# Ledger of designs, part 76: designed miniproteins, single chains, continued (5)

Each design is a single chain, and the fold is of that chain. pLDDT is the mean over its residues in the fold that is shown.

## One batch from the design tools (miniprotein)

Design m18637
Fold by ESMFold2-Fast:
Structure m18637 (fold): chain A 79 residues (1-79)
Amino acid sequence: MDKVTVVLYTAKDGRVSVAVRGEMSSQENAAKAGEAERKANEKVAKDNTLETAREAAEEVARRLEEELGAEVELEEVKE
């Protein structure tokens, strides 16, 4: 079972982003996780707010749990 952490990251300048961390057992699962991260960051790039980043992170977590059967943790990190 893949174990991943979806991280909502707030940089010192206030910029927010979403990252998926962890080891994927297959290239297919790694590709799907990377696509979910990319799509989340495209959304966050259009509206760079903590609210949008949280919604994007939650959507990534939900997709990884439902589509990949991954164990997903949500983490918020601020500098």
Scores: mean pLDDT 78

Design m18638
Fold by ESMFold2-Fast:
Structure m18638 (fold): chain A 64 residues (1-64)
Amino acid sequence: SLVDELVEKTLEVIADESVPLIVKMSHIDFFVKMGYLYPLEKWLEVISEKEEDLKNYIKEALEK
């Protein structure tokens, strides 16, 4: 599905160390705006513990 393709592409962006935090946050905002929160929960499990700001951003999005 198109959603599965978007999830895969967004995971590539989130995993890319060269991508700025603001760009990663904009991808998360897109899924939040669509009301599709399942990928965000999955990404919390795979994101590096070093990316505290990104993890906190996703956690806040899931609590809204």
Scores: mean pLDDT 78

Design m18639
Fold by ESMFold2-Fast:
Formats: C-alpha cells, sequence, structure tokens
Structure m18639 (fold): chain A 110 residues (1-110)
C-alpha cells in the first residue's frame, strides 16, 4: 500500500528531524560545559565546581549516545537511507568528545 508506506516514511522523517534537533542542542550544551570545565580547572583543579561540571559532561554524553542509538535503530528499520548522514554525525560527535576528554586528561596529568 503506497499511501501507508508514504505515511510511515513521513513519520520516520519527523522522528529523525527531532533527534537531530536534540543532538544539536546536546552538542551545544556539551561544548559550553567543556569550556566552563576547562576554565575552572585552570583556576582550581580541586574545586567542587570543576568536579560538578565533569559529572554534567558525562550525563550529556550519555544522552548523546542514546540519541545516536535511536538514529541507528531508525536507519536499520528503513534499510539505512540515512546511513551516510548518521555516520558523519557520529564521527563529528566522537571527535568533539575525544578532543574534550584528551584536553581534560592532559591537564589532570600536568
Amino acid sequence: NAAAEAARRAERQRRVDEIFKELNELMTKYRELRAKAYKLYIEDPNSEEYQKYKKEMDEVKKRIDEALAELSRIAREQGAPFRAEQAKYDAEVDKELEEAKNKIDEILKS
């Protein structure tokens, strides 16, 4: 049934758009937290505020991972029409998270 297929495709596109919007918001929040954590570490690496921001970054990363998992599920169900776009987004997120972690780890070791 072509009409039912079109309706299902439209619904999945709406879900994908909503998840990408959520990921953009989470990435913006993660970048803000990373900047604050870095500044606090330079001022006082033993501060409770620094430890609080590190914990908040971990929580945001968990939410990013959950959103990416949902995109993977939708892509698989669709025969992967969004595989290329998802892979690019996954790579960008992984790169930013790795850079943030390496920066903090380098500072903590110093």
Scores: mean pLDDT 74

Design m18640
Fold by ESMFold2-Fast:
Structure m18640 (fold): chain A 105 residues (1-105)
Amino acid sequence: SLDELKQQLLKAVKNKDLETAYKLNRQILKLPNPEIQAQALADLLVALDEEKITSGKYLGAIAFSPVFLGTPEVLSLAAEILEKQGYKALAVTVKLWLDFKKQVE
């Protein structure tokens, strides 16, 4: 289920198992629901921030891959969720990814 995927993703991030987290995040981003994708992306970014995983292979792959960034709608919704939850810096980061994605497409 989606709930099981989210729990597995958060557990992988908390354990610094970035390979598993990357694969699970990719599965969530393939779901045909922008709201679910946006919430899952926001939850992942919060977990990464809490574990201080702010750079490197995993985050770089998300930032520069159209497949892992999701649609402009997903990124816009994720930024809104993060801002409402008080993660202003993460919301700004997602907005920069959205701007980059719009410029290359």
Scores: mean pLDDT 68

Design m18641
Fold by ESMFold2-Fast:
Structure m18641 (fold): chain A 61 residues (1-61)
Amino acid sequence: LDVETAAKARRILLTRDPAEALAALRGLGLDVKQEQLDELRRIAEEASDDVELARRLREFL
């Protein structure tokens, strides 16, 4: 998972409804489950930059 994918995932997680976010994240090639969305959104809100976000998403997914 690269920094560009993390930047796209952040936008999706912070701007879209959960159902739309799930479909869009899977469209990026991320193996995301419905029950993971709340934690992924929290990670996206907490991560200070896209490098940190990419690291945290790799650890969580």
Scores: mean pLDDT 83

Design m18642
Fold by ESMFold2-Fast:
Structure m18642 (fold): chain A 77 residues (1-77)
Amino acid sequence: SIERMKKLAELFGVEVTTDDISVLLEQISAALLGVPLNEDSDLLSEQIREAALKATKEEIEEISKKAKEIVKKVKEE
């Protein structure tokens, strides 16, 4: 659902400016990995990939915990 994706974006501190699920997913991924938003979707995707590859096991675990809490909030509304 696009509405559920928008709620996830808001909970991750992402400004919702689009109804495109793919764009919202990229923005949520960027927010989770601390990657600044970029209007170039291809460049943003590459930066997200690089950040994910550099993430430590501990950073990935913290991101996973945060994501699970946010998903729970979206499901409970």
Scores: mean pLDDT 71

Design m18643
Fold by ESMFold2-Fast:
Structure m18643 (fold): chain A 85 residues (1-85)
Amino acid sequence: SLEDQVFEEAKNEIDRIYERAKAELEKAKQQGLTPEQLEDIFARALREMAEVFARHAPHLTPEQRAELQSYILEKAKELLKLLDS
């Protein structure tokens, strides 16, 4: 369905944001950047993922919206673990 295509596109965009942010955080940690600078990278990724959700949510079913929100939360938690290590 169109909703399924939109859902997969949204997840692909979230994956791209996650992979970029993960690489940036790993590089920043290796370079000894400050906790504040790491938090800025995380905050930007979270904002970008929220923007993806906002753009796609009107075209998704309630169940797909809940699943996308859970997917974003999972990716955010993975990035947050990189801040704590």
Scores: mean pLDDT 89

Design m18644
Fold by ESMFold2-Fast:
Structure m18644 (fold): chain A 88 residues (1-88)
Amino acid sequence: SFVDSLTEESILVDLRVLERAPPLLREWFFRNISDEYLKKLLELALQNPEIAEILRRIVDSLHKKVRDEFLERAKKLLTPEEFERLFG
């Protein structure tokens, strides 16, 4: 599975590319990733502070509607405590 091949190193590279990408491409990415991919990304962010910090900066850069949709999806995939640690 592609999701099973995701590592902290590969995610860091991908997130740094997304941080430099045009806003529409970032929004398209987050709207089109699967819940399985998002769950793995969030788990890696909980384990790695650098991933968490880059993810927060990218999420904060999204238009309100896309950001709200992302945060609602994250709330369903995380415990309240995990959600607060990443986005509180």
Scores: mean pLDDT 84

Design m18645
Fold by ESMFold2-Fast:
Structure m18645 (fold): chain A 71 residues (1-71)
Amino acid sequence: ARYEEAKKKAEELEREGEKLVENPKDRKKALEKYREAVAYYREAARLSTEEEAKKLGERAKKLVANAIKLE
């Protein structure tokens, strides 16, 4: 339950951030969504199998890189 909820929340926040980043007015809001998504991906990774944790960790790293580019 907690793992599935964290993963779903992370994926939803990532999609929201991707939609917001297309509009310069929403850049700060997109950054906030990406940061929240990273936190949830890391939480999901802590609650998952080693294989899944590696995948979620990689996804979080990519979002961190995207967030840095938006600063």
Scores: mean pLDDT 80

Design m18646
Fold by ESMFold2-Fast:
Structure m18646 (fold): chain A 100 residues (1-100)
Amino acid sequence: MKPTKEQQEKILKLLDEVYKLVDEMIKALENGDYEKARELFEKALELTDEIVEIVKKYLSPEQYEEIMKLIQEALDAMRNLDYSKFKENIEKIKEKIKEL
């Protein structure tokens, strides 16, 4: 039930894309561009859904719950503009994916 190296690389690339979208969202918010920030947030949610669909096929129920908890904590950090906590949770997700 391990993902292939290609599937693992795809998940890691999607996580990097989410990270970049959130970084750009924070910059848009700092510049008062709420419309751009909303668009970037929606794109980050779409990529998060894609990550969830990929990982649920390769994880045990326990591992899935752990990853979903980290995703939820990352989304909550993003809503609170806690970039440091968001980054920490993305790195933890990457570590969990690498252990697969």
Scores: mean pLDDT 76

Design m18647
Fold by ESMFold2-Fast:
Structure m18647 (fold): chain A 63 residues (1-63)
Amino acid sequence: SVVDQVYNRFSAQIRAATSEAQIDAIIDQAGDELGRLHAAGQITGAQMVTVGSRLNAIAQSVF
């Protein structure tokens, strides 16, 4: 699914990140893409929130 593709791509990028600044940029990019997908009707608001929360949890666990 589109939701799984976004989660897999951005979670991999977060885990490969070498700085907090890089993680912040990746999270901003993920939020922007999720917002666009929601606005286009490709994902639900609940899916957007769930994926965003899961990505933030990974970001907080790396540093």
Scores: mean pLDDT 86

Design m18648
Fold by ESMFold2-Fast:
Structure m18648 (fold): chain A 69 residues (1-69)
Amino acid sequence: MQQDSQQAQQLNAVTASQILSQGVDTARQWLQQNMPTNVNFDSSFRGNLAALRDAGRDDLIDRVRRQYS
């Protein structure tokens, strides 16, 4: 229970980064089914957006942002 809140944010970032490497469709479906739209990705998702841009997956950035916008 202790420090679980902090590790949960890191786990979400790692999982999303792994999904982005599999493709836009997979990332979109995973987020739609596993992550609620009411979740604030501002802090934890910032790292994932950087990874997406570095991989050249601009489409993933747009789709994920739109899903949670």
Scores: mean pLDDT 51

Design m18649
Fold by ESMFold2-Fast:
Structure m18649 (fold): chain A 83 residues (1-83)
Amino acid sequence: TEARVREVLALVERYGKLLEEIKKEFKEPAPSIEEMKELAKKKGDEELVKKLEEAEALQAEIKALLADPEVEAALLEYDDALA
C-alpha cells in the first residue's frame, strides 16, 4: 500500500492547493465546489470551470483510493486527510 498511499498524498496536496486557488476566486464565504462550478459556467469563465472540474476529478480519485481500508488507515495518521 506504500505506493497507493504516496499517490493519495500527492493527490490530496494537489487538491488542497487547487481548492485554495478556487476559493480565492470567490469571496468568503465560498460556496460548494458544485455551486462554484455552476456559477463559473454561467459567467463563461472557462479557466475557473477547468480548475473546478480538476478538483472534482481529484476528489473522486482520492475517495476511490480511500475506499481501500489499508490506504484509509494509513492516511488517518496525516492531519491533511480530507475525511
Scores: mean pLDDT 69

Design m18650
Fold by ESMFold2-Fast:
Structure m18650 (fold): chain A 87 residues (1-87)
Amino acid sequence: SMVDKIVEELKKAGEEISKYDKEAGEKLKEAAERMKNYSLEEALKETQKTLDEIFAYAAQHLDDAKFEKVLEILKKLSEKIKEIVEE
């Protein structure tokens, strides 16, 4: 399903983010676990909420180098999710 694909992409992104900050990576992995039984609409809402929370966290707490890496991963994740739901 589209939700299963979104869950897998969030897990992959969470592992990559964890290399730079464990707390930020864990937030994304926890969101992926919560949404396994969600509708597509609920999964997209949870994803957007989680991305916004990680962005805010990273902006407040990470150094410039780690912030840039987390931002790059979040941007790639957003594009991948858009690809899943539009194609």
Scores: mean pLDDT 86

Design m18651
Fold by ESMFold2-Fast:
Structure m18651 (fold): chain A 60 residues (1-60)
Amino acid sequence: SAAEIAARGLAGVRRAGSLAAAKAAAHDLWQAGSITEEGARAALEAPTFEEALAALERGI
């Protein structure tokens, strides 16, 4: 399900702990239809890992 894809994506981002991983996940979740456009955009524009992760969590 979209929720399972999102949960696995977030778990992967948390394990990686990198801004690059969070931005890659934003793109993948958007392609999968598992995140809002606003959430994906906010994560891609985020200057830090913590802000990107928060944007992903809000967008799911």
Scores: mean pLDDT 85

Design m18652
Fold by ESMFold2-Fast:
Structure m18652 (fold): chain A 86 residues (1-86)
Amino acid sequence: SLVTQFITGSLEDKINYAKSLSDEEFEKYGGRIATAAFLTPDEETQRNIFEALAEYYRSKGDLDKARALLLTGLQLVPSESLKEKL
């Protein structure tokens, strides 16, 4: 599925995939992708999903949403890579 395709692969793959979606597509699937992050037991996958979502919103100029996603990710999965993106 589209959600599965986003949550698999590397951080770079996730970012590139997110950027390939239209605004309408990303708005529709973004919530499902975030939910998938909460359901995965793999900390690296959780970090990468939140980082990719934050990078996408940052690229669109929505810095407040990007920061909120990074902070949410840090609360669930403390990570030096997420801290660097704040």
Scores: mean pLDDT 66

Design m18653
Fold by ESMFold2-Fast:
Structure m18653 (fold): chain A 61 residues (1-61)
Amino acid sequence: SPDLERAEAVALRAVVLEEDEAVRAALQKTWQGLLARYEAGEISAAELLAELERLAAQIRA
């Protein structure tokens, strides 16, 4: 899915650009949680992407 591929790219970029180790760990945990909910069918790929873009907007490189 294009939305899933974009969500993965947004998550990876946010993790790579984060300098604070604790914040990076929290981002990785949030990504894993959202991905697990997507795999369980609880959220759509579009909802996954929207949540990750919202999370990434809180982080400035």
Scores: mean pLDDT 74

Design m18654
Fold by ESMFold2-Fast:
Structure m18654 (fold): chain A 61 residues (1-61)
Amino acid sequence: SLKEEAKELLKKYNEYKSKLGLPTFDPDIAIEVADDDEIKEMLTFLKKQLESYKKLEEKRK
């Protein structure tokens, strides 16, 4: 489901934020209160952020 995909991406995003010393989000709270349109926007945002973090991590290796 879209919510399951969003939870997985948010967990990946939290891993990157944790590595940078930034606060993480609770995936269950964030996803369960969101409607389908908010989940779609969240998926787009998370995919873009994860691509940016992955490129940054690859550049450092």
Scores: mean pLDDT 75

Design m18655
Fold by ESMFold2-Fast:
Structure m18655 (fold): chain A 81 residues (1-81)
Amino acid sequence: SEKELEEKIIEEAEKRLYERLVESGLLSEEKAREIAKFIATATETVSPEILKEKFGLSEEQVEEVVRITKAVIGELARRYG
């Protein structure tokens, strides 16, 4: 069903975000998990300012999170669009 596909995409987005955020070496596993879940379940675009304020990220950490997020969104769009 459409709902099952949507839930699967969210789960896959969270997993891909978490794995790449951990691989970046810029974030702890705990922070990577929290950020991945937050972004994957967001109903609107997550701004750099929200990431800085909510998670206490440095400019370098925010830039890497944004880069990884764009890559993951692009991959999922190619796979499911």
Scores: mean pLDDT 84

Design m18656
Fold by ESMFold2-Fast:
Parts: C-alpha cells; structure tokens; sequence
Structure m18656 (fold): chain A 86 residues (1-86)
C-alpha cells in the first residue's frame, strides 16, 4: 500500500538525513511490522549499504544485520540474502 511504501521510505530518508529521532520511529515501525514492511525496506537498505557515504552504508548494514536475526523466517532470510549480495 502507499502507506507501507511511505513507512519504508521514512526509514531510508531518516538514514540519509542522519535524523536519529526519525530513525528510531521508522525502525521501530519496521520491526513491529517486519512481515509487511521488510519486503519493501530490505531492497532499499541493500542499496543504501553500497552508498558512498560510509555513515549511510554502515547504518543500513546494521539494520540488515538486525533483520537477519528477526523471528520471522522470511524476513530473516531476505535480510541474509541482501547481506550476502553486498
């Protein structure tokens, strides 16, 4: 949905802006809704993990590593696949 796409995009925007408050809110939303938002966010996080800005790339990689340990096996598998492709 447009709302789910906006929620995934909010995390990307927060990482790029280095907005810690926005990041905390967007990341919390992702973790609570990972089955729905994970498929939208994980490809974007994989792209961010290759960003020329090392702060952006490192933050995206850390988020993917946390998702790789998520209790939803589909989310964890998708995040591990994204990390393996870096």
Amino acid sequence: SAEDEAAAQALVDAIRARDLDAFARAFSTLLRNAATLGPLAIPQLAALAKDADPNVATTARIVLEILSRHPDPAVAAAARAALAGL
Scores: mean pLDDT 88

Design m18657
Fold by ESMFold2-Fast:
Structure m18657 (fold): chain A 66 residues (1-66)
Amino acid sequence: KTVRVPVHEAIGNPAALAKRLGVSKGDVRAGLGALVDGTADDETLAKLIGAKSARLEGGELVVESA
C-alpha cells in the first residue's frame, strides 16, 4: 500500500500517518525528525518509519508499506 501525505500535514499529525501506515507514532516522529534535520536518505527514512520504501516527491512524503 502506498501512502502520500504533504510533509507539513505529516509533521502536524504524526498519529494519523502512523495509523495509515500501521506503525507506531514514535517511528513516524523519528523518521520526520531525521527528514527535517536532513540526516536521512531514502533508505534510512524507510527504516526509521518501518516501511518498505520512503521518499520526498514535490513536498509530499511517499511511503510504501512492507
Scores: mean pLDDT 76

Design m18658
Fold by ESMFold2-Fast:
Structure m18658 (fold): chain A 104 residues (1-104)
Amino acid sequence: SSMIEKAREAADLLQEASVELGRLMRQSELSKEAGRAVAIAGATLSLLAMHLRILADLDDPDIETAMRKALETVRELAEELAKVNPEAAEVLRETAERLEEILR
């Protein structure tokens, strides 16, 4: 697959994960701290997805670097969420695994 196709697939995956975190927030009674952490994670995923789509549309040489940084960010968010909401952390852990597969 081209790097452009990989970036678009990664952007779709990140947006799907953001939507799933939004659903968990609506369907679960979260503490204020957990709710804030999940909301920030979801917003971060949406911003990363938008960034990757923009780079793909521009055929930007930094696509691969941006995708690898997105993977690192998703892993960091998963570790932070594991402290407050294991279910949200699992969504991000699975997202990181699928991102790693796209980058192969």
Scores: mean pLDDT 89

Design m18659
Fold by ESMFold2-Fast:
Structure m18659 (fold): chain A 85 residues (1-85)
Amino acid sequence: AIVEVTIESKNELDALQVATEIVRQARKIGAETEVSMEGNTVRVRIRHPSVDEVVKAVEEALETAKKRGVKIEKFEIRELEEVPE
């Protein structure tokens, strides 16, 4: 499954910190990640067989970032359809 996470933070540094934590947590569950950034907005695509494990990893990353003082203004998780072959 592919999950896309879109996060809007207060500034570019906060967006980078959130992206870094999401990648770190996703790697713990063996997921592959692709990151794209546009100013204070970060998009992370996470490839893993379990959507539930990806959601838990993202939630843990957000909790860690918030405890470090990162401000998250908008947050969206979307499951993308895998194109067959």
Scores: mean pLDDT 79

Design m18660
Fold by ESMFold2-Fast:
Order: structure tokens, then sequence, then C-alpha cells
Structure m18660 (fold): chain A 85 residues (1-85)
């Protein structure tokens, strides 16, 4: 399996686990999954759904450097792509 396809499969799994953790109000698990989503985003692997989750977590947990860095990088990349249109 190509590395990118493997990371995309992991992202999809993490998004499902994130939704379940939010439904269960398991905020410790939400943060743990959010950090894993942030690691994938820093490697360039993210979706609009993951971006929205990371943005929300960066606002709620501004002291989490991994989540904040990933959210900031995603927004910077989206701004760059918008400017190219």
Amino acid sequence: MEELERKRAELEKLLKEFTEAVQNKDWDKVIEIGEKLAELALEGVYTPEARDFLGTLAVKYPDNPLIREAADRIEAELQKKAAEK
C-alpha cells in the first residue's frame, strides 16, 4: 500500500473515532484523537472535516501546541490555494 493511501485510511478511522468520542463526551479521548489528526495534517494529510475538528480544538485547547500548529498550517495552505484562484 502506498504511504499516502495508508495515511488517508488512518485519517478516515480517526475521524470516526473522533465522532464517537464526542458523542460519548470523552474529552480526554477527543484530545488524543485530535493530536493524531494534527500529526497527519502536519504531514499534509487532511480533509475539510478534519480541518473543522482541528480548528474547533485549537480554539478550545489553545495550550495544545500540536493541535494549534496543525490548525494554523491547514488555514495557511487553504489561504494560499484560495489566492491562486
Scores: mean pLDDT 78

Design m18661
Fold by ESMFold2-Fast:
Structure m18661 (fold): chain A 75 residues (1-75)
Amino acid sequence: SPIEELKKAIESGDQAAILTYFNQHPEPDVEALVLYAKYLKENHPSPAAAERDLLLLTKDRPPDVKKAVLQVFNM
């Protein structure tokens, strides 16, 4: 499944593969966004900048999608 490809990219820290996934899935499901948010919170040198950039992907989505991403960064 597409989500398994994203999980493998995240597990390997393959930033190019992660970017390819989101380019191929312009409306990623909330599970994909939450997985990437968890990865960024743990691995990004600036979690606050990562949060801001990832929230741009939730701009045209239902409010619950943005809330799910925010919950990861604020845990």
Scores: mean pLDDT 80

Design m18662
Fold by ESMFold2-Fast:
Structure m18662 (fold): chain A 59 residues (1-59)
Amino acid sequence: AAQARADAIGAAHVPTIKAANDLIKMAEEGMPEEEIRRKARELGLTDAQIQSILDFAKM
């Protein structure tokens, strides 16, 4: 589907950014990728967003 509404994006934007930062910190501290992935899904992140977080934390 197409995202054409900035207001709809904005409603989820702040929680998504906070979740991403928290998960990156957890991964840097040695939390397993499987646990990070599970927590991120529970927070409503997409698989693509989860993969980006894991890739960033590995570097």
Scores: mean pLDDT 67

Design m18663
Fold by ESMFold2-Fast:
Structure m18663 (fold): chain A 67 residues (1-67)
Amino acid sequence: MSEEELKEKLEKAKKGLEKAKELQDIVTLRSVLHELQELRKEAEGEIKEELEKLIKDAQRFLNELEK
């Protein structure tokens, strides 16, 4: 996967995460988290750091909703 393609998918995942958080949709949040984790496997450097930050945010929000 190209860096530009990863960056585009990262931006879409950010928007998906914000929407899922607003809707408090556990199913959508889990889907977004899985997508972010898959993208992290393909990413290096700055993009990987950004993905790790988003994964942490998604995981924290999901954990709060599952209580």
Scores: mean pLDDT 79

Design m18664
Fold by ESMFold2-Fast:
Structure m18664 (fold): chain A 98 residues (1-98)
Amino acid sequence: SKEKELKREIAREAMAAALLVTGAAISGNDPKVLEEAARGVEEQAERIAKLLEQMGKKDYSEKVRELGREAAEALRAGDIPRAQEKVLEMIKVVDEAL
């Protein structure tokens, strides 16, 4: 079903965000790696948000965008623990929405 396909794409994007933050964590705070990871997390959060909007989940979409922005800000600041926390919160919001 289209719903199962959307759920799979959302889960894939959320997992990709977690992997980007993990990659940034092992970079030793390389500013270029942190900026690439921040951009990637923002793009993934936006894709998740649009998919949630297509499912009629507007409130969850707005939460995902906010958490993605907070994770990206944390990455740009070199605060990896905060970025990991925000991505985990985003995954929990996605799980609750689905």
Scores: mean pLDDT 82

Design m18665
Fold by ESMFold2-Fast:
Structure m18665 (fold): chain A 59 residues (1-59)
Amino acid sequence: SRETLLAVAEADAGLTAEQVERAVELARQGMSYAEIVRRLGLPLSPRQLRSLVEALEAA
């Protein structure tokens, strides 16, 4: 399921697996989703990133 979620993130938002892994690591370090989106230049909202991270942690 994790591999499927990463493939969907790449297809739907153009996110690489490396960008997703970096975002998850920064979230675990206590960085806000808004700051992660700004810092990594991600093509999704902070709310969308939160949903993706929560889905990956549930997988």
Scores: mean pLDDT 77

Design m18666
Fold by ESMFold2-Fast:
Structure m18666 (fold): chain A 93 residues (1-93)
Amino acid sequence: SENEEKYRKLAEELAKHPNVAEKPEVTIGEDTVTIRIKLKEGVNAQEVIAKLDLPAGASAEPVGENEIVLTLPRDIDDETFEKIKKSLLEALK
């Protein structure tokens, strides 16, 4: 689906970021999408999460020091998706 395609593309774009260690894992459920982001050594997950501007229904949780689990509503509109993408890329700086 188009929603699955955009989350896959987001993971590919995040994989190119210097503070991301490897391609994020994307799990697409019925109601939610889970993205597991492994950060480069020395990048603090809680500090990245603190910089995120997430909409209602979205959440981010640290897993250890260097991993983030991001949970998003599956059927978000393109405007909300682009806002989330921009927030993620800015928070990872």
Scores: mean pLDDT 82

Design m18667
Fold by ESMFold2-Fast:
Structure m18667 (fold): chain A 85 residues (1-85)
Amino acid sequence: AIVTRIEVFVEGELVIDLEVKLPLEEAIERAREEEDLLILVIDLKTKKSELLSQDGKLLKKFDSIEEALEYAKSQKKPVLVLYVE
């Protein structure tokens, strides 16, 4: 799977918004080298989303992009959002 866009939310605010083209596995590995954060993977084809710990462990699943983003904005930890095709 290819990541086509990255967003970062800190305390509910969008601080980074970048168009990219990199493998999902590489994006997750890079996130593991950063400060303590959560990873939200959004599947643009199925519109389903998964929230992962920094270690890549599944914490929560969402059936909609809107629900996933609302949850991400409510978190105390920074959330890295990966949009995947």
Scores: mean pLDDT 83

Design m18668
Fold by ESMFold2-Fast:
Structure m18668 (fold): chain A 55 residues (1-55)
Amino acid sequence: SKTYSYTVKKGETGKDIIENVLKVDPSKVRIYYKGRVISASTPFKEGETVKITLL
């Protein structure tokens, strides 16, 4: 699986990152934050880094 590092912008959710930045189906990705799997609906703070793995 391919993994991307991404810095969250103000007001972005995991869904926003997947759909608007990566252009992928949310069901085919996993978002990791500090080693934990988080859903696309999880809110983030601006400037936080997440890892997105394509399944």
Scores: mean pLDDT 74

Design m18669
Fold by ESMFold2-Fast:
Structure m18669 (fold): chain A 88 residues (1-88)
Amino acid sequence: MSAEELRKKASELAIKALEEAIKEGVPLGRAIGAVLRGIGDGIDAVLAGEDPLAYAERQLKKAEESKDPLERAYYAGSATAAAGMAAR
């Protein structure tokens, strides 16, 4: 999977996880906060020396395997950020 394909898939998962969290009654700010925390942690991990493509693939897999929408939103957010950095 290319960095751009990973970024697209991860961002679509993040949006879906956000929608699922809201449907479960999670406050909008908490759901958005999970995605933003994931994005920040993903950027920090890549800047700390993680391979952005490998990190994005690992985080996307964690998002796909997670049953908690907030956990999915967090991992998908981190994968989106790392894949975005790899795509440039």
Scores: mean pLDDT 85

Design m18670
Fold by ESMFold2-Fast:
Structure m18670 (fold): chain A 72 residues (1-72)
Amino acid sequence: MSPEEKERFEKAIELAGKRIAEEFEKNGSISKEEGAKIVGEAFKEAGIDLSPEEALKLVLQRQHEEAQARRA
């Protein structure tokens, strides 16, 4: 993956996390559909053309890999 692609991916993850946290603080809950939409919009703003479902899968996959690495 190119340095530019990695930078966009990191920005997308940070934007998605901030927006999810804001929505959770405001409404106390987030549905899976709302979460996917927020992640998809953040990825689009970062210049990554992925579907909301694919963007959410990538975020969850990365978190799972980090959790596994900490246990290993």
Scores: mean pLDDT 74

Design m18671
Fold by ESMFold2-Fast:
Structure m18671 (fold): chain A 87 residues (1-87)
Amino acid sequence: SKLEEARRKLEEARKIVLQGGPVEEAIEKIVEALKLVPDLREFVRLAQEVDVPVGLVSEAIHIYETGKRPDAAEMEARIAEIARILG
């Protein structure tokens, strides 16, 4: 299913982060997962279950929606959005 494929991509991203690998590669995997699960609430809950760092999830969502890397204010806004979805 698309949900299981998205979970696999998020697990790959988490593995890259844990190994100290390229952040850009981890973000690319998260964006690939978001394309499979475009419902933001469902995606954010899945990313939390897999334990992907919130900062990387935030950056990936911004890139998916805008095609650009976020600035500091945009990052704070994305992190706040994720916190609202989860809380």
Scores: mean pLDDT 89

Design m18672
Fold by ESMFold2-Fast:
Structure m18672 (fold): chain A 87 residues (1-87)
Amino acid sequence: HAKEALEYLKKALEALKKGDLESAAKYVVEALRALKEWAERLPSLSEEERAEALKIVAEGEKIYKEILEIAKKKGIEEFMEKLKAAA
């Protein structure tokens, strides 16, 4: 579940580096959906499962920051409109 969100973020970063804003927006939306579903299950996870998931989330946060930096350089408003269309 958390790993699925991380995989989508990696795909979003690759799409952004290639200039594909539509695919990048779609992957970010899918990553956020996976994260939301994971967060809703968080209270039912064991301490070990939570620790593992937090490591994955930390890696995802680093990738997400890279995505935001690229989007800022290319015009964040256009990227935000693509995100709304993909959601």
Scores: mean pLDDT 74

